# Designed miniproteins, single chains, continued (3), part 57

Each design is a single chain, and the fold is of that chain. pLDDT is the mean over its residues in the fold that is shown.

## One batch from the design tools (miniprotein)

Design m9966
Fold by ESMFold2-Fast:
Formats: sequence, C-alpha cells, structure tokens
Structure m9966 (fold): chain A 74 residues (1-74)
Amino acid sequence: SEKEQGLRALRELEAEGKRGDGGGAERAAATFLLALEQGTIVSADSLVREAKKYKGGSMKKARELLRKARELLK
C-alpha cells in the first residue's frame, strides 16, 4: 500500500542519513511531507534527490516535518 511504501521509504532515508550526512534524514522527511501533501512522491530515491535541494536549510524545521510525516503515515 501507499502508506506502507511511505513508511519503508522513511526508514531507508533515516538509515541513509545515518551513514552519510547527519541531517540527511530530516531534510528528506521535510521534502517527503511536502511531496505527500502534493501527491508527487513515489520512492526513496526521489526523496533523497529532493532532500538535497534543502541543503543548508533549517534543521529544526526539518525535524518537525519528519515527526509530522511519521504521524501522517500512521
């Protein structure tokens, strides 16, 4: 399902952010939440590419959006 795919993508992004840039997962989640609201995002690869556009963004806001993305995918 779409919900299961979203949760799996979030877990993969968190693991990827842990292996590389410490802020990568939070930025990716912020991008994921925005894309979910627009009905655009489909895969973890797309999330990672979009998250790179948030390079240098606010980490506090990215973490808040990550939390909201998890709630949305419950």
Scores: mean pLDDT 53

Design m9967
Fold by ESMFold2-Fast:
Structure m9967 (fold): chain A 68 residues (1-68)
Amino acid sequence: SDPSLSDEEKAELNLKKGEEMYNNGNYAAASVAYDEALKFTSEEDKEKREELKKKRDEAQKLASQQHK
């Protein structure tokens, strides 16, 4: 066990990183960060997983639009 940095905390840090990248218009990096947060999120945490998937997919969509 890690008392200072759990999987939940790793997921939260990656979520915050994704939000920073998204707010800066770096949607590709935001999508990667949200996906990383999802990887550290338990299969049992269905609500958090759905929120992260939605954020990842939206960022990925916006990143694809930036290439056009």
Scores: mean pLDDT 80

Design m9968
Fold by ESMFold2-Fast:
Structure m9968 (fold): chain A 76 residues (1-76)
Amino acid sequence: LKEKLKEALIEVFKKRYNDPELIEAVKQKLDEMLEKNPEKFEEAVRTLAENAGIDLDKVSEEEAFERLIKVLEETA
């Protein structure tokens, strides 16, 4: 889930911003967060899912992924 969510966040940024340097910086920061503080990244994902009314334990990865993408698009 974490890896798919990272890729999804990058895709949202690509669609919203036409700035290759910004996109590379976002990728780097997400990679650092996953490597240095995977627990904080997971906590942020859980908070986003909870705010969106998504129960990660009850829905499929694909369903949770699609709903989280919509939340990210709406909050941008």
Scores: mean pLDDT 67

Design m9969
Fold by ESMFold2-Fast:
Structure m9969 (fold): chain A 78 residues (1-78)
Amino acid sequence: GKITLEVTLADGTKVYIELDESWSGHEAADKLITVAEEKGDLALALIIRAAKKYIPESWSAKEAAEFLSQQPFIKIVS
C-alpha cells in the first residue's frame, strides 16, 4: 500500500508525498530529501538528512513516517 505524507515547506506550501509501504525507513527518508531538494527547500532537506541518522536500518517506511511526523511540518494523511 501507500503512506501519504503532507509536508509543509518553509514558504507555507503543502506538498503530498507518497511512500511505498514495502520501502525501508531509509528509502522513505531519501524520498522526502529528494522532494525537498527538488522544491528548493534545502533547510528541510538538511533536517530530514539529520533525522535519517536516527532511523534504524531495520525500520519500515511506516515506522520512519511515524517518527518523521513528530515534526510539526510533517503529517501522515489517509
Scores: mean pLDDT 89

Design m9970
Fold by ESMFold2-Fast:
Structure m9970 (fold): chain A 105 residues (1-105)
Amino acid sequence: SAADFEREVLGVLADFIETVQAKYEAGEVLSPEEVEALMEELRKRIEEVLEKYNAPEELRERIEKLLEEGRDRMVAAAEAKDQGAVLAEAQRLAGRIHALIREWS
């Protein structure tokens, strides 16, 4: 169902944000390589949910674009050694994906 689809996407996004937030609060420096690995894991988990619910191609393409843009921004923040910016870009990405899922129903 649409409600089950939204809940599973939100669960993936919540896990992602909790991981980034926990590292930030622990004062851990996320390297660009660690950010790329976290983003690849997020991408794979989102793709699995999209496939499970037979999400339309247009929605998949829009989400993939957000993930690519978010990855680039988070990697750039990590390269700048700005851990606050890494967290902020992660939160922005999660919010944008959530808004898109809600809009799509």
Scores: mean pLDDT 88

Design m9971
Fold by ESMFold2-Fast:
Structure m9971 (fold): chain A 81 residues (1-81)
Amino acid sequence: SSMDTLLEVLRELARELGLSEEELEAVTKRTRQFLDALAAGDFAGAEAIIAELVAELGPRHPAATQALANWLRWLIREAQE
C-alpha cells in the first residue's frame, strides 16, 4: 500500500540521516496527519502539514527534507486527479 511504502521510506531516511527518536516520532505523527488530510480532501491542510515538517526537519536535514516535501506534494497532486 502507499502507506506501507511511505513508512518504509521514512524508516530508510531515519536510518541514513541519523534521525533522533523525537524527530522520528514527529515525522510519523505528521505523516499520519498528512494522510488523514488527503483522505478528507483537505489539500490546504495537507500543504500546511508539509510546511510544519519542513520547519521541524529542514534546519538539520535540508536536502532530505526538500526531497520528502516534493514527494508529499506529488501525493497531493495525484489525490486531486
Scores: mean pLDDT 78

Design m9972
Fold by ESMFold2-Fast:
Structure m9972 (fold): chain A 64 residues (1-64)
Amino acid sequence: MVGDKYKVTTDIPKWNENSLELKKGEVVEVVEVLPDGTVLVKNLDTGEEGLIPASALKDGAEKL
């Protein structure tokens, strides 16, 4: 998972104060996998980093 790139296939809304909002068509890279089931990702289109649930990548993004 770390270093993997994903293309967002559906809009992923901001879930909390530390989460990242992602739009369909954006590409993200996994920076870190956390033990609570979240992942730290970098949005390669905007340069922003933030947390999303690992399930959001499974359900709302395609691995590149």
Scores: mean pLDDT 78

Design m9973
Fold by ESMFold2-Fast:
Structure m9973 (fold): chain A 80 residues (1-80)
Amino acid sequence: YELSADESQELSKEVLKIVEELKKTGDVEKFLEKLDELFEKYKLSNEEAINILNGILVKNPDLPEEAKEAIEKRIEELKK
């Protein structure tokens, strides 16, 4: 459940790359796939994943509505 400072920094960089790719391509399906792979790679808890997804929404208010809806749906899925 506890990420080191270095792991947190790398995770943040990978999230930013995924968001930048979404903004460049508009490919929401690939965006979600890459996020799922990242969460699996870092073995994130549902709570940690929810926190990251909320962070993406807060930091990127200019995201397409489809992407925001998909992120919100993932958050609900992670809540059980």
Scores: mean pLDDT 79

Design m9974
Fold by ESMFold2-Fast:
Structure m9974 (fold): chain A 68 residues (1-68)
Amino acid sequence: SKEKLETLRTLLILVANSSRFLSDRLRNKAAAETDPARRDQLLALAERNQASADILMSKADELDRQIA
């Protein structure tokens, strides 16, 4: 139903925003990190969270087009 698709879209956006927020926090932590190995690990985790956010937002956009 349209209501179920709208609910799913809202949940995808909420999870995407959470992953983006975590990515930003990890990048800020990496900028303050003095150990190169730990910095690289933090940046890798940030990139994975950003990629997850991008995929979820893409799926939310697809649902928005189907709802419209």
Scores: mean pLDDT 89

Design m9975
Fold by ESMFold2-Fast:
Structure m9975 (fold): chain A 76 residues (1-76)
Amino acid sequence: GKAEELIEEGEKALKEGRELLKSDDKEEILRGIGHVLRGIGDLIEAALLAKKEGDEELYARVLEVAAKFGIDLSSI
């Protein structure tokens, strides 16, 4: 569903952003920041959708994916 797609896209964006942030090129670092912000936004939207649908397992999955990148979404 839409929430699962947002989790997959958010995790992908965070992984790609993390790799870009290892660059010594300013433009690549800025693209990395953009990917990280997009990934965080996708995971927040996924958490809100899981909560709205009452899907506790999907909500837990969003929190676990975010935690892998040092992001605490437990207040959503």
Scores: mean pLDDT 89

Design m9976
Fold by ESMFold2-Fast:
Structure m9976 (fold): chain A 97 residues (1-97)
Amino acid sequence: SPMAELEARLAEVFAETAARLQALLDAGRITREEARQVMFMLAEVAQAMLEGRPLEEIEELVEEKLEEARKTLSPEAVAVLEETLRRMLEIKREVEA
């Protein structure tokens, strides 16, 4: 089903992003709090996608999260969030095509 494909692809993106955040933590380039905030913001967007919210609403939610992140997180943490959210939006577009 399209929902099962979305869930599987989002799980893969989460695993890859968690590994990337861990590498940045190990290098001292981000804080543990920043890593947690990135993962939490990604989980909120993933939840909205899995609830079947329309793409336009997800795009608005993504912009809200990026604005919040730019005020609270380092540029490196923001870059991970921005790249991951862009991948998640692409997945939603492909699955719903």
Scores: mean pLDDT 89

Design m9977
Fold by ESMFold2-Fast:
Structure m9977 (fold): chain A 80 residues (1-80)
Amino acid sequence: GKVTVKLILDGELLGEAVVDTSATVKDALNIIFKKIGGPEVSDNAIAEVIQDGKVIKVKASTTLAELGLTGEVEIKNVVD
């Protein structure tokens, strides 16, 4: 399946990517950062993902399928 990943920092939508569920959080973030001129994200990065109104911290090497996410996913912060 496909998932829309949105990068929202400080309440502002910086970008989005549509990826397959087999893609990692890193893959989705690097598509977005390439579009907006940001730095590449490493496998050691931690992303803060919003799920059911809660923030969960996930390693960027995690696949979207492992997170059980479908439809739309919001990433609020990235620490590398």
Scores: mean pLDDT 81

Design m9978
Fold by ESMFold2-Fast:
Structure m9978 (fold): chain A 61 residues (1-61)
Amino acid sequence: MPLSREQLVEEIRRLGRQARELGDDGLATAADWVVEHADEYSREQLQAFRDSFRRRLEEIA
């Protein structure tokens, strides 16, 4: 089942925290920016951001 907008925002927030813990301050800052401006994005755009951030974290972990 597709995630809600609220669930996607929470996932992006979680990924941003994980990025900061791993030392990827750039990804953490990008995730924080997307969360701050979440109301300006569609659900599909938020999903794309979540997928991109998750992929980036997999590359650095």
Scores: mean pLDDT 82

Design m9979
Fold by ESMFold2-Fast:
Structure m9979 (fold): chain A 97 residues (1-97)
Amino acid sequence: FDHLRAIALSLRLIGLLRDVELGADPAALLAELEAIFRELKELAAQDPKSPLVISALGNLIRALDALAAATTDPAVRARIAALRAEVRALLAELQSL
């Protein structure tokens, strides 16, 4: 398990929350959040009980909620909702272990 990678992903999520507040392109931000979720799924498979991964998934949900509030594009909003549902499902699975 790569603890430094988990920490780096959490720091990227904090940076993306600021980018949402600053009015960065919602589609580009969503693509970054999708990439972060792929990396978090890999880390979760290696250590399903990692507090770092669980915390990062929670921060990813917060970033998705902030992005959803910042965009009116129906296609982007639909992608955010789909990703948020996948993140919530994984987080619930890991917390049930």
Scores: mean pLDDT 83

Design m9980
Fold by ESMFold2-Fast:
Structure m9980 (fold): chain A 94 residues (1-94)
Amino acid sequence: SAEEHARKFLESLYIYPEIKLEDIPKGARVLVVAATEEVAEFVAKALESLGLEVVALLSGRVSAEEIRQAIEDNNAEYVVFDELLREEVLKALS
C-alpha cells in the first residue's frame, strides 16, 4: 500500500525526540527538515496520510537557528529529518 511504502521510506529518516514513526500520536505537530524540497514534500504527504499534522517544511541549506525558529513559531512536537541535516537539527535542539 501507499502507507506501507511511505512508512518504510520514513524509517530511513531520523525523528526527534527518538521514537518509532508508528508510535507518534495522531494529530502530533511535526516539522520536516529535508535536503531537498521534493523529499520534504514526499515526507510531509506521507506523515499527513498517517494522521500527523505537518506544521512546516524546511529544505535545502537550513541553519540550526532557522530550525529552532520553525520549531518555536509552529510549536512542533517532533522533527523528522535527513542524515545530511542531523548536525543542524541537533544544534537547534541544544
Scores: mean pLDDT 81

Design m9981
Fold by ESMFold2-Fast:
Structure m9981 (fold): chain A 62 residues (1-62)
Amino acid sequence: SLEERAQRAVDEALRLYNELPDEERGRFIPLLREIVSRWDDPQALAEAAERFIAELRKAKAA
């Protein structure tokens, strides 16, 4: 379901975010706020969380 997709994406995004050093977390606050703002829309939430995951993975690879 869209709700299951959204939940998996949010869980992965938060896992990756919490692995960042404290000094790196601040720059991702706008993306984290976007997830919170879309909490009531499972499709928009999944898409926002998936974008956040992509950005977090790029940051970890750099």
Scores: mean pLDDT 82

Design m9982
Fold by ESMFold2-Fast:
Structure m9982 (fold): chain A 88 residues (1-88)
Amino acid sequence: ELREKIRREFEWAREIRPEGEFSLTFSLPADGKAYEEQKARVLELVEEVAREFGAEITGVSEGPVEKYIDADGKEVDRVPLRVRVRLR
């Protein structure tokens, strides 16, 4: 599902701006270990889809930490991970 969602974003970007850069943003857990695991998975999927489209990843950056309250009333921190991609 995540891979399919990423693929749809690439298809949309290719239609509106075939040659250019676009960004994908993912909300990840701010916990260091969980963050690194999810970041690695996201980057792997983006890299696979980029390869399929002949595109390249031009940058990866983190946005400001955002606080959320989960279903148990616990405060959880999340980090927006922004991946910049260039279509060829």
Scores: mean pLDDT 79

Design m9983
Fold by ESMFold2-Fast:
Structure m9983 (fold): chain A 72 residues (1-72)
Amino acid sequence: TPLAARARAVEAEHDARRKEAIDEGQKLMKENPEEGQKYLEEKLAQIDAERARSMAELDAEGGRYVRELTDA
């Protein structure tokens, strides 16, 4: 289904963004631990909020499809 494909894409994008943020945060921590930690925390919170928003939009269109992907 289109909703199932979109939910899968959202999860894949979320995983990729978190990995990129962690890698970048670790690099920044080597130069400035406090700045790197703050960047990582803020960036991960933003990424998680964006995923939650995208999933809420999909749930509004068809909650059954989103739940099936989460339970699979």
Scores: mean pLDDT 78

Design m9984
Fold by ESMFold2-Fast:
Structure m9984 (fold): chain A 68 residues (1-68)
Amino acid sequence: SVLEEILERVREVIERNRDLPEPEQAALVTRVVVEEARRHGMSPEELHEALDRASELLAEEQRRRAAE
């Protein structure tokens, strides 16, 4: 699915940019999701879902890193 493709790209971006500060990681993830959603012709509702899911992935990864 398109959402799964976007989330996979988000995971790659998070991994590749692990050394960036958390706010910069969030900005990059948002940019990637918006660009991919536009490329795939996603609706505003689909974009909102993709942003929510991507934000959850990033937050989980950041919490995991903060926990050690």
Scores: mean pLDDT 83

Design m9985
Fold by ESMFold2-Fast:
Structure m9985 (fold): chain A 74 residues (1-74)
Amino acid sequence: SAFEEVLREAQRLGELARDDPELRRAVEELTKALMSKRRYDEAIAVLREAAELVERGDFEAALALLKRATQEVL
């Protein structure tokens, strides 16, 4: 389900950023905001893009993406 896919992507990104509490908080805030509005496909897409940025070592871009997406939802 899309719900389970969001949880899986959030867990993966959380593991990649385990030593970055600010990034982990941004992931949690975005996931809760998009899920509360049933925007699961958007949550999956943003979490995947952020994970790709983290895997490339671009933590600043990943954090900026997550914060911007959360502000657009709220």
Scores: mean pLDDT 82

Design m9986
Fold by ESMFold2-Fast:
Structure m9986 (fold): chain A 57 residues (1-57)
Amino acid sequence: MDGSTISQMIINTAKRLGRNATVNLTGQFSDDQVRQLSRDAIRTMLQGQDVTINLSV
């Protein structure tokens, strides 16, 4: 899955949870990487924290 698609998913989730997310992902990610990044970001936002992720593959 490409980084742009993953970034959009995380940003959309943040908007729904009333949180801020700054996400800059480039390249192609494995399914395991996508699941890990999404889970970590969502967990952080659910704990009342904003998310910043910058990764290039």
Scores: mean pLDDT 78

Design m9987
Fold by ESMFold2-Fast:
Structure m9987 (fold): chain A 94 residues (1-94)
Amino acid sequence: MPAHVQRALNALEAARELLSGVDPELAAEAERTIAEFRALAEVDPERAMQLVQEAFARFRARAEAAGNTALAAYFAELSDWLREQMRAHGWPVA
């Protein structure tokens, strides 16, 4: 797995762990997203990165809807970081 794809997986795993104590439903969604990401990362790493980007946007929107400003800010920062990772290295498939 390319380094930037592995970093995205690590960020998604960290998000799942954080969410497990805050929003169990969203943590379950993160778990499903991790499984889907793992399946896609070897076949279509560009799709896998898109899946993570979509997941972070969804997590942010849910945090905002719940009034959890700190969690919303956390996912906004993760989205910006992921976008920068994709820009700096391009999609995992050249």
Scores: mean pLDDT 79

Design m9988
Fold by ESMFold2-Fast:
Structure m9988 (fold): chain A 122 residues (1-122)
Amino acid sequence: SKSKATQGLKLLEQGNYEESLKLAKEALKESPGDVGIQILLAASLLELGKTGEAKKIFEELFVYPRKYNGKPVLSKEQMGKALLLLAEAFKKAGQPKLAEFVLSMLERYLGHLFPEEIKKLK
């Protein structure tokens, strides 16, 4: 799942949203409940205009979180990049308050890794 999740993230960065979504779904089947993969899945869904599906995943992760007992599939840097892309996707989808929430989380936990990118999206 790490290989599929890493490739899915790269495809999302490149604007290949459909293939990113496919790989994120496959990675999630191999690592159910992985937070990073769910962030990647939500970002890919938003870029494809599936805003309702993405919001449901977001709510399950951040509004009504359940404990995930597995080791994170994505590195801290990859997790930060996935959160950055999720924030950009929410802003593009006309959901600025959700984008601001994601950016605030990224800044609080991983802001030192992405200072310029966070500044540009505020």
Scores: mean pLDDT 81

Design m9989
Fold by ESMFold2-Fast:
Structure m9989 (fold): chain A 100 residues (1-100)
Amino acid sequence: HMTVGELLSLTKEQLIEVAKELIEKARELFDQYRKEKTPELFQQLKAAIGDLRIVLEKLAEDLGIPLPKEIRSMDVDSLEDAEKLLKAAEEFLKKHFGIE
C-alpha cells in the first residue's frame, strides 16, 4: 500500500484517481465486513478511510476549499460512521470534480 508521504507527493489528477480507488476499496471492505465481521476487516476499512481522508484533505487544500466535517473530524467506530464518511467523500468528488 502507498505510504502517507507517497500520497502527499501526488499531482491533483493522481490524487483524484487514488481517492476513487480508495472509495472503491473501502466499499468492498465495508461489504466484506458486513458478511464476515472480523476485527481485521474493520481495521482494513478504517485504514482505507484514513488514507482517503488524507487524500481528500490534500485535494481540498490544493483547491482552497473546506473539507466537509463528516470527512475531516468524524470518528469511524461503526459501519454507520463509515457509510456517512464514504457518502460525504463521494459527494465531495462529484461536486468538485464531476466524479460519481
Scores: mean pLDDT 78

Design m9990
Fold by ESMFold2-Fast:
Structure m9990 (fold): chain A 90 residues (1-90)
Amino acid sequence: MLKEAILDGALVKDLEAAVKRLVEEEGFEVLAENQVSPAGVRFSLLVREVDGKTLALLLMEGEELSEEEAEAAVAAAIETLRAAGYRPVL
């Protein structure tokens, strides 16, 4: 049975600093780091297990993304989660 991962996304100006904070302060683990989407968006994908639920957080680097850039990053995150044995839930 595939484990469900609840996927949420956030824009960050400094991807490396945001990843470090979430790992050190919030208990996230890195599933994929410093990836680039087909649309050129740099992202990292983090997971955390809380109360038997898996939370997946897609961090995208930028101040503003187009709808197409955001959709491409989300699609890449979904593919990464599936490859890691998760079932994504949006």
Scores: mean pLDDT 82

Design m9991
Fold by ESMFold2-Fast:
Structure m9991 (fold): chain A 67 residues (1-67)
Amino acid sequence: DAALEEALRQAEEAARKGDLDTAVQILLDSGLSPEQLRRLAVEARAKGDTALAFVLARAAQELLERS
């Protein structure tokens, strides 16, 4: 899905710049569930993308706290 891939790319760029709040907000606005965000965080960590893994895990946690 091109829209999802673009959102993940933008979140990764923001996270790498240290703009963690923007990265988390992009992921919250993506419509992904907490379960989907956690799966993507595991995948990002396996690829060595620690910044993306961090913001994906944070977005999942925030959705669970809001629900």
Scores: mean pLDDT 82

Design m9992
Fold by ESMFold2-Fast:
Structure m9992 (fold): chain A 61 residues (1-61)
Amino acid sequence: MEEVKEREKRSRALAYNSMKEVVEETIKQARERAKDPETRNSGLGTIKALEIMKKDSEEVE
């Protein structure tokens, strides 16, 4: 599992690094949207996806 996870983390970290500012801004907006009942699922999904990207980037270096 760790071997496959390492390759996936590397790939996600590269994507995150190329759009770091946009990712952080989008997470911020998604948190606001998660507070709206109508856009809650969209906001939460975006937050989770981008937080995974950010976390992978930090763990990979």
Scores: mean pLDDT 70

Design m9993
Fold by ESMFold2-Fast:
Structure m9993 (fold): chain A 70 residues (1-70)
Amino acid sequence: MPVVELRIPEGASVAEAIERALRELGIEEIKNLAVGVVTPPDDPDASSEVLARVEGKDGRKAEIRVLVLR
């Protein structure tokens, strides 16, 4: 299962970061998407961390980790 880590600045859209990662992975049709907040963030430089687990209709699975940096 591919794991994609994205680091975005404070004020950037987490939703847009996830959408970009899905496009890069080629996942156009989503069967299942689970999104959660990791508290505390695993990275000490992050103000927040979001973890998305996705399954495409073709059976591909991916994990997208978004770190929002201070």
Scores: mean pLDDT 78

Design m9994
Fold by ESMFold2-Fast:
Structure m9994 (fold): chain A 84 residues (1-84)
Amino acid sequence: GEELRKLVEKLAEESEKLLEKLEEAIKNGDKESAEKLKFEIEVTLGLLGIVIGVAKVAGDEESARYGEELLERLKKRLEELKKK
């Protein structure tokens, strides 16, 4: 329900903040911070995937779909940054 949707939104917002930090680390040539941030983002996206799975099992198709769309967008952004 609404609680799962709010959790999806919170995890997506945290992922976006980490992606912004990753972009800055890449711009600054800080490879060590960039590698750490990539790992932290992948962990956060994994947690978002678990929440989507819980929503599906609970029959909350709206929260699951919303989460899947956000997860796809965030994964694409991470892959683009990994190529830089």
Scores: mean pLDDT 87

Design m9995
Fold by ESMFold2-Fast:
Structure m9995 (fold): chain A 71 residues (1-71)
Amino acid sequence: GKVIFEGDASGKLTKVEIVGEVSEEARKAAEAGRKGGTFAAGASAAQDAMVLTGGKAEIDVKKGRAVATVK
């Protein structure tokens, strides 16, 4: 599955979305990103999900989008 974080131009976290099946670790990372309330917190949570699950994280700071792909 995937965890998707999107932020606005001010760095505020505007969207957190889970697509497909994700582990408990990935769900906890999504919640940590939500609690942080910033795109930077979301990007850090995407990296944590990658490390914890052996997945992949793609972060585009200019677009304000971070995607963790978790197996």
Scores: mean pLDDT 82

Design m9996
Fold by ESMFold2-Fast:
Structure m9996 (fold): chain A 87 residues (1-87)
Amino acid sequence: KEAEIRAEVDRALEEGLPPEVAAAVRAGLEAGLSDGEITKKVLELLKKLYPEETRENAAKITGMALRVIGLLEDYRLRLEELAREEA
């Protein structure tokens, strides 16, 4: 069921984020990076995609970063629940 949880996360990434951001999160998860490391890479990428220092860009960057944090947190919680059920 880990593959099912991962597929759900991948779908959520594609529905609400730029493809480059979704790809960066997937690559980070496959490389075994921490949630903090993945979030840092996402913030760096978002600053490249939205380089103009406007209130609108700041809101977009913050909103997408929070979405990534929430998705990673849900993914980790679901993996912990699965591990407890299979232990």
Scores: mean pLDDT 78

Design m9997
Fold by ESMFold2-Fast:
Structure m9997 (fold): chain A 93 residues (1-93)
Amino acid sequence: SAKAALLAQAQGHQAIGKSALHEAAELLRDEGNEEMAEKAREAALQAVDPAKLPEIAALAEEIAKESSPEVSRVLRLAADHLRAAYEAFTAAA
């Protein structure tokens, strides 16, 4: 069904976004930025809640502004997937 397809798409984007936030947290920790690493880790945990996805995407972009090019790329990937997840969850509702 169209609704089932949208939910599968939403869950796929959510999973990729969460994975990218965890990767960003590890990269930030490796770079010695423990404060931003913890923010990215907590964002990944909160990304289980579809209602919070736009807020978490915005937070990922904010952390990206203060990050290395490698971490910034991963965080922007996370933000894009979390926004795509939110759009698909909203369309499925």
Scores: mean pLDDT 90

Design m9998
Fold by ESMFold2-Fast:
Structure m9998 (fold): chain A 66 residues (1-66)
Amino acid sequence: SMEARKQELLEELEKILKEYLEKVSDQMTEEEKEAALAYYREQLKTLSVEELEKLLKLQKEFLAKA
């Protein structure tokens, strides 16, 4: 279903952000990381499946080249 696909994309994008936040742990507290993740989750939920798929593809391409 589209809802299951959206949930899968949200989990993948959240995983990428968590990995990024762990790399910048010296600059952020645990509370700040949790707040950033909560904000990101709310923003991503407003996006369509197509927008989430495009974002995930761009994030993976960016990480592969950087």
Scores: mean pLDDT 79

Design m9999
Fold by ESMFold2-Fast:
Structure m9999 (fold): chain A 80 residues (1-80)
Amino acid sequence: VKLPPEVKELLERTAARLEEAIAAGDTQAVYETLDQLVQELNALKAPDEVKKLLTEKIIPLVKAKDYEGVVETLRKLASL
């Protein structure tokens, strides 16, 4: 599935913000950045298939507290 350019740009911005939060050790900023991603995806009216793909890839990593893996996943999806 080809992602809209606006969604790809959002994923890249979110990955960069997550990297900054992780480097700062700010778990609160990590969760706020993920909440912001959900809000911006809704504002862009992203297709449910895109939201499902992100949820299925990201939720296991968030549960494992593998935030670096979340960043890598977002960048990989943005490059598709």
Scores: mean pLDDT 80

Design m10000
Fold by ESMFold2-Fast:
Structure m10000 (fold): chain A 66 residues (1-66)
Amino acid sequence: MKMSKEQREKVKEFVEKLMKNGATREQFDELVKELAEKLGLSVETMRKMIQEVGVELSKESAKKAL
């Protein structure tokens, strides 16, 4: 599936906000469902995208922390 640059940026902002606020697993799952509905994506697709972005952000943090 082709994802627009804007959709990817919104997913990244969402993940950054979750990392800042320290959401629980249950809260995370509820928010993922809401975001998927807003972007017109399936929950499974949204979960995969958030996981990929989360990994990328973790790598970026490690690079800056060096």
Scores: mean pLDDT 70

Design m10001
Fold by ESMFold2-Fast:
Structure m10001 (fold): chain A 77 residues (1-77)
Amino acid sequence: MEEEEKRRQKLEEAIQKALDGNVSDEDIRLLAEALFDPKYQEEVAKVLRELRKQGKTDIVYRIGEEALKLFEEREKK
């Protein structure tokens, strides 16, 4: 519960920072990791659509690049 609440709080904070255009590399990694979590995947996908609509395509690219790196890490044993 406590660990789940802390992760949700950090993810919500990362989402808000992304929408504000004020993301750190840690925020990018949190958002990218959430794309692989069925619990958060749709919510983060919605955020990516909103970022793209706002013209924050650089942030969308950074999240996508980090997600690709995480995918590669998961495919390696």
Scores: mean pLDDT 79

